# Designed miniproteins, single chains, continued (3): the designs that were tried, part 76

Each design is a single chain, and the fold is of that chain. pLDDT is the mean over its residues in the fold that is shown.

## One batch from the design tools (miniprotein)

Design m10788
Fold by ESMFold2-Fast:
Structure m10788 (fold): chain A 89 residues (1-89)
Amino acid sequence: SKEVEELLEKARELLDKAANGEKLSPEELEEMVELARKAIELDPNNAEAWALLGLGLGMQGRVAEAREAFRKALELDPNNVLALSALQD
């Protein structure tokens, strides 16, 4: 849905800031996690939403929860680039 797409776009903008070397604040990390969780509530089969949840949780140091989110992303889409990059060095 358009709402899911808008939530994921906002989460990706936060990821892009981190990827460009900017340090996300604890509040920005929590926003990323909440955006991904809202997307999952609306569309639980969206692999990107689960991968973005995993990235946000991982950046918060919540390693076990991040791994479970990445596992779910790969169960939904085995070719999910974000989840594969996080779990396979």
Scores: mean pLDDT 87

Design m10789
Fold by ESMFold2-Fast:
Structure m10789 (fold): chain A 56 residues (1-56)
Amino acid sequence: DEEIVQLTKQGKSEEAARLVEQQLLSSGVPEAQAQKLAEQALERARQLAEQYAAYQ
């Protein structure tokens, strides 16, 4: 989402990963799966951040 993309743009990828992982854990997702999903979410956020930078 936009918040994760903003953190990634600021170079706070570790904070973005922790935020995604925490949200998934709070939703009942197992820790191992939450880590994988957080990694995928960061990759998606990185792609979106690059797309927004190129579009502007």
Scores: mean pLDDT 72

Design m10790
Fold by ESMFold2-Fast:
Structure m10790 (fold): chain A 59 residues (1-59)
Amino acid sequence: SDAEEARRLIEEAAEAAKAGDGERAIRLGQMAYELGVRAGDSEAVGRARAVIGEARKLL
C-alpha cells in the first residue's frame, strides 16, 4: 500500500541521513511525503517532513 511504501521510504531516508547523505535523504523523504498524502496517512506525512528537515541541515 502507499502507506506501507511511505513508511519504508521514511526508514531509508533516515538511514541516508545517518550516513551523511542529505541529498538522498531529501529525495527519499519527498517520495514518502507524496505517498503519505495519497494514502491520507497524517503520521507518515509528519515523519517525512521531519526527516526532510533534518536532512536539509546536512547540506
Scores: mean pLDDT 87

Design m10791
Fold by ESMFold2-Fast:
Structure m10791 (fold): chain A 78 residues (1-78)
Amino acid sequence: DPLARARALLDEMLEAAKNGDADKVQEIAETLRKELPDLESVAAAAEMAANYVKQGKYDEAITLLEQARAALDALAAG
């Protein structure tokens, strides 16, 4: 299930961002793009969050990832 996989990766990325683990945030964003290219909006949001983390903008990254997760959950609910 690509939606369940994306959700798990977003959850992992959120925890990495909350822990200040910029390298892990980057790794997960790359994984999302490689494994789930058809979920373009999720991959793009993850890449933008990773860019915020590179700038030290962790709060902005966390907010964006929480919004992406909520949008994915709404899509999965039908």
Scores: mean pLDDT 84

Design m10792
Fold by ESMFold2-Fast:
Structure m10792 (fold): chain A 109 residues (1-109)
Amino acid sequence: MEEEFERLRAEVQRLVDELVAYLEKHFGAGTAAGFREVFDEALQTLDELKKAGVPLEEIVERLREAVEHLRQALDYYKNLKTPEDREKFARHVRRAVGVLARSRPLPPP
């Protein structure tokens, strides 16, 4: 599980780096700084949850979901032709961040 956590965390960083590179290639250097910062903060939140004793299995599942949403966002970004494509890109980015920063739901009493 620890190896899975490290692998998926690195994959999220790699996908964010790829998205940042695409954004900066098309919009200029530094234009994606805020995008990177949001994901860095979300990953830091997961690191804090891990230190607080949240099960690694739950954190790993959140990372898997974030990776999937980032892959979909990157795919949509490469093909942004319509307003609908832009909405899908933004939605998948928001979902990736939301999954990483999501608080653990308490089990019902």
Scores: mean pLDDT 74

Design m10794
Fold by ESMFold2-Fast:
Structure m10794 (fold): chain A 75 residues (1-75)
Amino acid sequence: EEFDEEVAEGVIDIAAAVIAVTARNKYGLSEEEYRELADEARKILRDAYRTHGLSALPQALREAAKRVEERAKEL
């Protein structure tokens, strides 16, 4: 349980950072906007993990990336 949660948190942190950095570079986001999008991505990934476990993360990653891109276009 704890080992799986540690792995999930590490993957979530890396994935959220990569998604947010990609959006920042593509759309020229401010530091504040970047942090907000990273938080949004982490929430999507964490909620998926808590509901469906590690196997849900690949799909949640795609959903988080799409949501972050849509949000970045609005900023």
Scores: mean pLDDT 81

Design m10795
Fold by ESMFold2-Fast:
Structure m10795 (fold): chain A 69 residues (1-69)
Amino acid sequence: MLEEIAEEIGEIVKRRLLAAGVPEEEAERYAREIKEEVLKLLREGASVAEALQKANELLDKYLKEYKEK
């Protein structure tokens, strides 16, 4: 199901944020935001690969902004 795929991507994002030193509460919040964006893309007919690319782009952007502060 699309929701399960989006949730799995969200969990991957959360783990990467935690590994980068982002506090758990912030990591959970941002991972949830990415999960919702991914789910929206999947429901609009995007492929799993496209959704993963979007999640990776959002994660990279957040980590860059987080580390530059």
Scores: mean pLDDT 80

Design m10796
Fold by ESMFold2-Fast:
Structure m10796 (fold): chain A 65 residues (1-65)
Amino acid sequence: MKTGGELFDEYDKDGDGTLTREEAVEVLEEMGFSREAATAALDRFDRNGKTLTREEFAAALNSLA
């Protein structure tokens, strides 16, 4: 299965190292997490409520482990 980093890179179409919150939820769902679990994890680490950096996304993913 694809890693979170590989899925992040696929969804980061601009190549600027950020995902929208909606895209980040979709990545976590593709990894097998529920939308509720994904949203809760992202809420914990998303400081601005709009975009997540690769580091913020990795922190959210680690909180789901």
Scores: mean pLDDT 74

Design m10797
Fold by ESMFold2-Fast:
Structure m10797 (fold): chain A 69 residues (1-69)
Amino acid sequence: LDEAAEHLQRALRARNAGRYREAADHYERAARALEASLPDLPPEQQEEARASARVLREQAERERALAGE
């Protein structure tokens, strides 16, 4: 979760600087960190984490589109 939060913060900073490719990479890494944490979370938090990871992957795709990729 801390790793996911750190990548999300880095994604937001990269996006604000117009570095969309870098932002996309960090959003994807945040999603992967959340997914990696699933076995360590209670069942109710696992569902929330999966939903959050999906949203982060969608953001990565949007950022890649902005980068021309």
Scores: mean pLDDT 82

Design m10798
Fold by ESMFold2-Fast:
Structure m10798 (fold): chain A 61 residues (1-61)
Amino acid sequence: SEEEIQKLKEELRKNPNDVVAKLQLAALEPDREKGIELAEEVLRTNPNNAVAKKIIEAKRK
């Protein structure tokens, strides 16, 4: 929901390297490009993160 997205954005503003918050925001983000971007940021630090890969696949089809 919109409230959940706003809460996750605030959590990331305070803790930019929160991987769990980034993945949750990436999945919920209605802007496909922004969602992919967040998941790709996780993959830069965790290249084998299966959740990040699934989010990118889902956003791209």
Scores: mean pLDDT 83

Design m10799
Fold by ESMFold2-Fast:
Structure m10799 (fold): chain A 86 residues (1-86)
Amino acid sequence: MKVIIVTKNSNVGAVMAALGGAVDAALHGGELKAETKGNEHTFTVTNASQKGVQSAIDVAQGLQKGGYQVQIQQDGDTVTITVTGP
């Protein structure tokens, strides 16, 4: 599967949490690519395992509980997590 985590207008803590989730997902099988454009950070994990996908979702749920706006969308084999704010 592919996991994409996007942080928009987020503080350093949210960006670090998203990066940590993407790194953990890649360590469970996959390739990590990171890209930054201004206040938008995109972490893409290609060929992620089911455990890697679950790790990314767990990080997203943690950020949502921390007051961030989190959207999780699945289209086929791609899971996209968008984090905005707090």
Scores: mean pLDDT 78

Design m10800
Fold by ESMFold2-Fast:
Structure m10800 (fold): chain A 72 residues (1-72)
Amino acid sequence: SAAEEKEKQEKIKEKTEKAYKQVIEELVKKGRLEEALKALEYGVEVAKKAGLEEFAEKLEEKIKELKEEQKK
């Protein structure tokens, strides 16, 4: 069923998003902001290639936030 495949894709998406959030938060907490930015930028590329446009946008927003924090 197309609905079952969509549900499976959504669960994978949520799990991936949560894992990325955890990794980024840990890097930021450790003061490894440069590595956090590189991980986010790579995540955007991978998400776009996988067709996860919404997730890619969330990662781009986080990049913008962290860059603004570094600038001040």
Scores: mean pLDDT 75

Design m10801
Fold by ESMFold2-Fast:
Structure m10801 (fold): chain A 77 residues (1-77)
Amino acid sequence: SMEEQELLEKLKELEEELVEALKAGDTEKAKELTEEAQKLLEELAEKGVISKEVAEQAKEHLRALTEKAIAEVKAKE
């Protein structure tokens, strides 16, 4: 319970950092934060907090959203 709470809090912090990186146009940092969030989703699945299917879908969705956001930032440059 405590460990799953810590992982969920880390995921929230990474989401906040990702939003700030995207707002700043820092596409490299956004990619790094996305990879870190994907690792946390895998950890949550390993600990049974979420299913492996849910984790994989969330990882794919996060990847797609980050790619779209990066493309939008690059289009403005």
Scores: mean pLDDT 77

Design m10802
Fold by ESMFold2-Fast:
Structure m10802 (fold): chain A 74 residues (1-74)
Amino acid sequence: KEEAEKLIKEADELMDQGNAATEAGDFRTAAELYREAVKKYEEADKILGKTTVELANRITAARLQAVGAEWLAE
């Protein structure tokens, strides 16, 4: 559980960094940051062995932000 909590915190920090990059118009960096956040949320989900609604929503939001940033970067 400690490892999962750490990964969620790291992913939340990556989401904040991705949002800052989006505000700066750096959509490529934002996409990379959102993708790293997804990876950390998914690793936390794997460690927990059960997806909560809150974690599922975080994963979905991060994936949507990544796709949006990737689309804007092109």
Scores: mean pLDDT 82

Design m10803
Fold by ESMFold2-Fast:
Structure m10803 (fold): chain A 55 residues (1-55)
Amino acid sequence: SIHEELAEIGRLLREGRYEEAEEKLRELAKKYNVTIDESKSLEEQALELYLAVES
């Protein structure tokens, strides 16, 4: 589910695995057809994806 995928991104970010977190975030954004602002932090990008999918 999207919640499990976002939880995994959060785990990767906490572990400092930023490259893997970014790649997974981009994959999910593409899957759910969500436009992400790449100028923001990965944490803010993940929050934007969550809000877009939940609304």
Scores: mean pLDDT 82

Design m10804
Fold by ESMFold2-Fast:
Structure m10804 (fold): chain A 59 residues (1-59)
Amino acid sequence: MTFSEEDIRRAARTVGLSPRAVRAALSDPERLKKAQENIATSRREGGALLAVHYAKEAE
């Protein structure tokens, strides 16, 4: 699973963050764990946090 620049930009737009902030989140495993637990209840927030999860999984 890999995230492209477009995926990062889309997540940034959804969450209201800059693409740089989303990239920083992609390297934070603590946010990965929260994304797993929030994915069902918070789709928009979960989208960006889930990107962190899949980015770490790809590494």
Scores: mean pLDDT 56

Design m10805
Fold by ESMFold2-Fast:
Structure m10805 (fold): chain A 77 residues (1-77)
Amino acid sequence: IEELREQLEAQIAALRAAAEAAGVAEEAAPLIAELEEAARKFVEALEAGDKEEAEKYAEEMERLAQEIVALVEEAKA
C-alpha cells in the first residue's frame, strides 16, 4: 500500500510539473488538489477493504487526471 501511495504521489507530481511547464499551474491547482484528495480516499478505501469505494475514487482520479491533461494540451495549442 505504501508503494501504491508513492506511485500515486509521483504521478500527481508529474501532472503538476506538466501544468507548470504549460503555464497553467494556477488553473490546474484546484484540479490537482481534488486529485490528491481522491487519491487519499482511494488508498483509505483499499486499506479498509472497501472495493466499491475504491473503484469510485479510482474512476474519479482517472477523470480528474484527464481534465488536467486536457487543460495542459489546450494551453499548448
Scores: mean pLDDT 81

Design m10806
Fold by ESMFold2-Fast:
Structure m10806 (fold): chain A 55 residues (1-55)
Amino acid sequence: MPSIEELEKELEELEKQAVRLYIESAETGDEALRAEAERLIARAKELKKQLDALK
């Protein structure tokens, strides 16, 4: 079971990856990368909600 610290690190990592992927999709015009970035952002929001519930 991940600790709150581990979940916070995972959230930050996920958000960074989503932002980078979004930028890459904008530079390349790759719609699939855009969709993947949006999916990662959605997952980050879910993790944030879980963290808020734990505090």
Scores: mean pLDDT 80

Design m10807
Fold by ESMFold2-Fast:
Structure m10807 (fold): chain A 68 residues (1-68)
Amino acid sequence: TEDTEILKKIIEDAIERLRESKSIEGAKNAIESAREKLKELEEKGDHENAEVLRKGIEELEKLLEEIE
């Protein structure tokens, strides 16, 4: 639960920074870190947290497309 909130906050902060500063590189770094964490969660069988993180990654990727 607490780990999920931390992951959500990291994604939200990355989204906010992307919107404010158009920091594409920062968003890409957040996506890469999140993908690595997603793999760890899936290997641990933490499917709920993995799903939350996957959705956050998809949202960030979609925002990157909108900025293009």
Scores: mean pLDDT 72

Design m10808
Fold by ESMFold2-Fast:
Structure m10808 (fold): chain A 81 residues (1-81)
Amino acid sequence: SIEAAIEATAEAFARAAVEDPEKAREALAAIQRELEQLPPEVAERARELLERGLEAALAGDLETAKRLFAEAIRLVLEALA
């Protein structure tokens, strides 16, 4: 299901962020550049969720990171529908 794909993607990114924080920051910056194509309110909320998710992952809180990344992905997909 799409929901399972969202959760799997969020979990993979959270784990990757712990393994290589610098690469995760680069990936987040690239994603945020693409988010600028969306309505400003969606882009701002998604950016906030992604940044908070990265901070949670770096602090070792993978459950919070996964939840925040999943919320960001759902928000973007809803904006595209």
Scores: mean pLDDT 83

Design m10809
Fold by ESMFold2-Fast:
Structure m10809 (fold): chain A 80 residues (1-80)
Amino acid sequence: MEILAVGAVVRSPEERERLLQEAAEYEKKYGMKVVLGIVVLEDRPELLDDFETAGRLSDEAYRQAVEKAEELRKKIEEEL
């Protein structure tokens, strides 16, 4: 399967935009689909100060990526 799921926790919308661009370039270079689950903390900087919450947010980002990858995989399988 050509789908790579990546979870990331970032501090700004600019970092999210950069990751989306890097993922698009990676897709073009390697012929893979990259699905990103991204949590942005800029609006809630205090969440980053809580170690337990930071860990939970990382897990949530990855879970979102896996969920999106599964949906994309089903669509590809149904169309092709």
Scores: mean pLDDT 73

Design m10810
Fold by ESMFold2-Fast:
Structure m10810 (fold): chain A 94 residues (1-94)
Amino acid sequence: MEKLEEARKIAEEVRKALEARGYPDWGRLFAEAILKAVEDGDITLEEAKRIAERFINGEDIDASDPAGRTVLAYMQAIRGGVSVEEARAALDAA
């Protein structure tokens, strides 16, 4: 799937950018979250590019952005070994 290949390139750029800033574990987690969210269809490739661009530029994810919240939920799901829905519920409760 061409979309998945482009998502992998975006994820790799983000991972390398965060690793260069001294956040290798965070970079890997973010890259994995973006890839999975695009693969599942929960965010678009264009949303993934915008979120990645903010991080490459040293900005945080905007938690008020639905796409940004989706990526945060995926990161929590991957770290905690829980479902994305459980991670989203935890974020919404906080």
Scores: mean pLDDT 77

Design m10811
Fold by ESMFold2-Fast:
Structure m10811 (fold): chain A 80 residues (1-80)
Amino acid sequence: SKKEELLKEAEEIIEKGEELLEEAKKEGLPKEQLLRMGVALGVGLISLGVGKVTGDYEFALEQVKKAYENLLKAKEGKPV
């Protein structure tokens, strides 16, 4: 179903974010960048949880995508 596809896409984005944070830790990125990446990932996880509780997977996916973009910006040392 479309709902299952949206949920799966959101979960896959979160998994990619978790992998990027672990890679950044192994590469020894600055503590400030790691913290910003962790906060962005946390926002994505909360948004996914809200989507699962409310059934609003379209909103959850949109928020997870924004969180992932912020995580990438943090990894590059760019402002949000």
Scores: mean pLDDT 86

Design m10812
Fold by ESMFold2-Fast:
Parts: structure tokens; sequence; C-alpha cells
Structure m10812 (fold): chain A 90 residues (1-90)
């Protein structure tokens, strides 16, 4: 199920972001995008784009040493990815 794989990849990416593991976070986000390509719903794709943008913002905040901002963006990323997964299942 692409939606379930997407949610798992999003959770892995968020955990990597929170752990400060930039390389693991980047690989998990890449997997999320690859899984998302299998989802044909335009609304789910819009939510996925928003999720990826938030994940990238969180990783940039980590690179700058701004842990608080990184945590806020990581939470937004997970929330957007969950919305995309739920839309893709319906």
Amino acid sequence: DPAEEMLKAAEEAAQAILDGNRSAATEAVKRLIEIGDKIEDPEAQRKLIAAVMLANAAMVALDLGDRETAERYAQGFVDAAKEAAEIAKK
C-alpha cells in the first residue's frame, strides 16, 4: 500500500530530523517522494509537496543549529504527510 509506505517513510524522516541525522533524513524524504509518485490523487500530491517543503525547512534549521524551528517544521511535515496518506486511501 503506497499510502502506508509513505507514512512509514515520513515517520522515519521525522525521527532522523529529530535525531539530527541529516543524511538519514534526506534518504527517507527521497523514499517518500518515490512512493508518492505512485499516488494519483492531486489533493494527496499537493499535501505531499507541502510535507517535502516542511521537511527541507526542518533540515535547513538543523544545519543552522536551530533545533526549536527544526522540531516545529518536522511536526508540520508529519501532519502534512499523514493528511496526504489519508486522502490517498480514500
Scores: mean pLDDT 81

Design m10813
Fold by ESMFold2-Fast:
Structure m10813 (fold): chain A 75 residues (1-75)
Amino acid sequence: TKEGIALFQEGKKLYKEGRYEDAAKKFIEAGEHFLKSGDLQGAALAYRNAARAYEKLGKFDEAEELRKKAEELEK
């Protein structure tokens, strides 16, 4: 959806600024919007970007759960 795309773009901007916690939150919100619209690939991409942001924060367990969620959506 338009909202999912906007949230994803905000996440990218925040990630580029080094604001990884805020970036992860926007990517997760984008993923939820993509799921509601049936865009499973968009949701998976958003969750992988959130996982990368959590890795930058040293939150490896949270990153791994997001990667698993993305992988399940692509099966």
Scores: mean pLDDT 88

Design m10814
Fold by ESMFold2-Fast:
Structure m10814 (fold): chain A 65 residues (1-65)
Amino acid sequence: SEAAREAIERGKKEKTVTELVNVLSQHATETGDPFLRELTLVAARMAAQGKSVDEILKRLEELVK
């Protein structure tokens, strides 16, 4: 999904997990893309588990490929 790829690229500029999840959530709301909504939930769950920005981004990129 192009919306998902664009959201991930914007998220790469964020330095905190909270900022990353917020960027993904905002883009999911603006685009209405169901796949990006699922990726945002994955990112939020990983954030709750204490995963780093780099770990979350790596997982999201694997899911988009």
Scores: mean pLDDT 84

Design m10815
Fold by ESMFold2-Fast:
Structure m10815 (fold): chain A 80 residues (1-80)
Amino acid sequence: MLTGGELGKHLGNIYNGKPKMSEEEKKLVEKLSGLPFTDPKVQEKVNKIYKELGKKVERGELDPSEFDSELKKRLEKAFS
């Protein structure tokens, strides 16, 4: 029940575009890209990934519980 509320907030952030990323997510992006999180190129790639994954969840192609795992995989692929 509580998990459903957290997933709802996460989906809401996806539908609203780029949510505020956690410090952990920022560190991951900086580690993978070798660039500051504030770099516009980093921010553009992150925004595109969030939007694409949000559409997949909306279409039922991706389970919300798998979102964080798929996000990490796509960030690694995009910045590798």
Scores: mean pLDDT 67

Design m10816
Fold by ESMFold2-Fast:
Structure m10816 (fold): chain A 72 residues (1-72)
Amino acid sequence: MEEEAQRLIEEADELFKKAEEYLSKGDVNTAAKYAHEALLKYRRAAKLLNDQELYDEGFERVQALMEKAAAA
């Protein structure tokens, strides 16, 4: 469980970085796609670890990014 959760967190972090990168380039649709995929992986990892704080932090990050995307 822990190894799978760690992989999901690493994948989510990479997807979130890609979302930030694409948003900085003005590609709002691609940024939103990566942000959503990152959130789903954070949610799965949080469930495996029984760590609500991990999900809450991931959700807050994605929401902030999505607000910037919506403003573009």
Scores: mean pLDDT 79

Design m10817
Fold by ESMFold2-Fast:
Structure m10817 (fold): chain A 85 residues (1-85)
Amino acid sequence: MEDYEKELEKKINELFEKKSREILARHQARFDAYLAAHPDLSPEERIALVNREIGEVLREIGDLLDKIFTARKNKDWEKIIEILK
């Protein structure tokens, strides 16, 4: 049983890394597109935009972690895998 849980944890970590990369890539693409569309942004506006995007990434990853932690607390490993698909 313990070895099975270790293999599940490894799979969950791999899926979480993949999902996190997908989230980051989506936010990066949106950020790059916005900067390309607004080349005349002031330094203050650029800093505000960076802070906003970082905040949105952290919120989205935080929500994902909260769902994973809730499912883990309930020992629902299948739900964790489903969340990370």
Scores: mean pLDDT 80

Design m10818
Fold by ESMFold2-Fast:
Structure m10818 (fold): chain A 77 residues (1-77)
Amino acid sequence: SAEELLKKAIDYLKEAERAAAEGADPQTVARLYKKAIDYAHDAIVEGDEETRKLATEVMQKAGAGFKAAVDAINAAA
């Protein structure tokens, strides 16, 4: 369901934020944020108005985190 997709998006967002705060490898952080983005996108496509609103917020936060992680990967390369 869209609600299950939203829950997965939120769970991956929290894991990505925790990993980033703990100084985990930027590639791992980027992967976790990407999972949050993918599930949030699916929740937007399948969800009702409330689910789409929450999923959009998750996607915005995860997108910012993903960009920061990718920038860190590129700086190290």
Scores: mean pLDDT 88

Design m10819
Fold by ESMFold2-Fast:
Structure m10819 (fold): chain A 101 residues (1-101)
Amino acid sequence: SLGEEAARAAEGAARAAEAAAERAETEEAKRKAEEAAEEAREAARLAREGDFEGAAREAEEAARKAAEAAKAAETAEAVAAATAAAIAAIGAAVAAEIAAR
């Protein structure tokens, strides 16, 4: 179902943000990636409850935090991981918006 796809996309975004936090070499990049993971987990929870508007908002916030983690990162690997987390979170927000229709 579209709701299951939205929840799975948000779960994927949370895992990507967790990976970005593990690869972060600065305290700021790690903190922002951890915040992105928390917002993505909240998006998944809201999608599981059928609150797709809430899920989209939290996924959008996760994307913003992951983008901030990428800006704070100092290695190409950490930038790539945080950028992947931001893209995954954008995908989760889109999936939630589609499920809300």
Scores: mean pLDDT 90

Design m10820
Fold by ESMFold2-Fast:
Structure m10820 (fold): chain A 96 residues (1-96)
Amino acid sequence: MEEKRKEIQEKAKEALEKAQNMSLEELRELFEKRGVKLSDEQLEAIQELLRNLDSFKSIEELFKAMDELVEKYGLPERVAAELATALALQKIATEI
C-alpha cells in the first residue's frame, strides 16, 4: 500500500513540474489535440498560471485564478474548468 502511494505522489509531482515547464508551443499542441484553438494571449495567461502553481495555497485559489482567466482573457469556461480540475487532482495526489 505505501509503495503504491509513493508512486502516485511521484507521478503527480512529475506531472505538476511538467505543467510548470510547458512551452507555449506545447500548450497550443495540447489544446489543439483536444479540438480547442486558443489565442497566443490566452496561452501566455495559462503558461503564467502554470508557472505560479506553487503559489496557490488552496484548490479554491486555483479555481479563482482560472475564473479570472475566463473573465479577463475570454478563456472558454469548459477549458478553464477541465484544466483546473486536472491540476487540482494532481495536487491532491501529491497529498495522498
Scores: mean pLDDT 78

Design m10821
Fold by ESMFold2-Fast:
Structure m10821 (fold): chain A 60 residues (1-60)
Amino acid sequence: GPTLEEWKKLYEKGLEAEKQGNTEEAVSYYRKAAAIGIKVLGEDHPFVREVVKKLGELLS
């Protein structure tokens, strides 16, 4: 099943893509990180809420 380590790697890849201006790539990684985070940590976890917030900002 998905792991916290897998979540962390996807989140870090999203941050790197965002820093480089690759918005579509950042969104892709953050979507995967959100899905894994919900499964592993739960929807209300601070780490999950942070990723969802970043997705909302990038998609606005």
Scores: mean pLDDT 84

Design m10822
Fold by ESMFold2-Fast:
Structure m10822 (fold): chain A 75 residues (1-75)
Amino acid sequence: AAPKVTVELRLPAGVSPELAAEIRELIDRRAEYAKEQGRDSHIVLDLSGLTEAQVRRLVEGGRRGDKIFEEEKKK
């Protein structure tokens, strides 16, 4: 059977739909990576206590991490 990967995302009130979509895309990429590694995973990301500016900074950090990871995946 394929590995079971579940995602729980909590966003702060008032986050734009565009920013919420970017966060979902980052989490979806992380979930697909976990599936490829064959590991059962429960990914919880609680951002409810953060401001929109802090959430944007996390998305930028996640994008940089994904780029580095994709470069390593080519080895």
Scores: mean pLDDT 69

Design m10823
Fold by ESMFold2-Fast:
Structure m10823 (fold): chain A 65 residues (1-65)
Amino acid sequence: SAAAEEQRRRTLLEGMFAFREGDRAKMTELLTKAGILSEKEVEDIRTLAELQSAIAKANQKKLAG
């Protein structure tokens, strides 16, 4: 639904903001609890570009289902 997509988008933005602020724990918490990324997918993320790539891949999987 549109409401679920909006909530997901807000969580994505909050997670990316937390990463930029150096709050990796908050980024992990937000993205994993929302089901956007697994803890395993977060383990290898070291840069904002890697985070964006992981999110894009997760979005593709969700759209394909």
Scores: mean pLDDT 78

Design m10824
Fold by ESMFold2-Fast:
Structure m10824 (fold): chain A 71 residues (1-71)
Amino acid sequence: MESGLAAFEEIVAANPDSAEAYLLLGEVYYQAGDLEKAKEAYEKALALDPNNERAKENLAKVEEEIKKQEE
C-alpha cells in the first residue's frame, strides 16, 4: 500500500514541524474511514499550530462522526 497515505506519513516524518502535513494526513485518514487516526493526526496538527482553524473544525467534525459510529 504505497498510495497517498504512506506518502503523507513519510512527509510528516521528514517534516515533523509541519502542521499542514498532519492536517492533510488527517484528511486522508478521514476519507479512508479511519476516524480515530484522523482525530490523532488533527490533534498533532493543533499541537504544532493551535490557531489552525481548519484543524480545529476537522477535529470537531471527526469527534461527532466517532460518536455516530459508537452507539
Scores: mean pLDDT 76

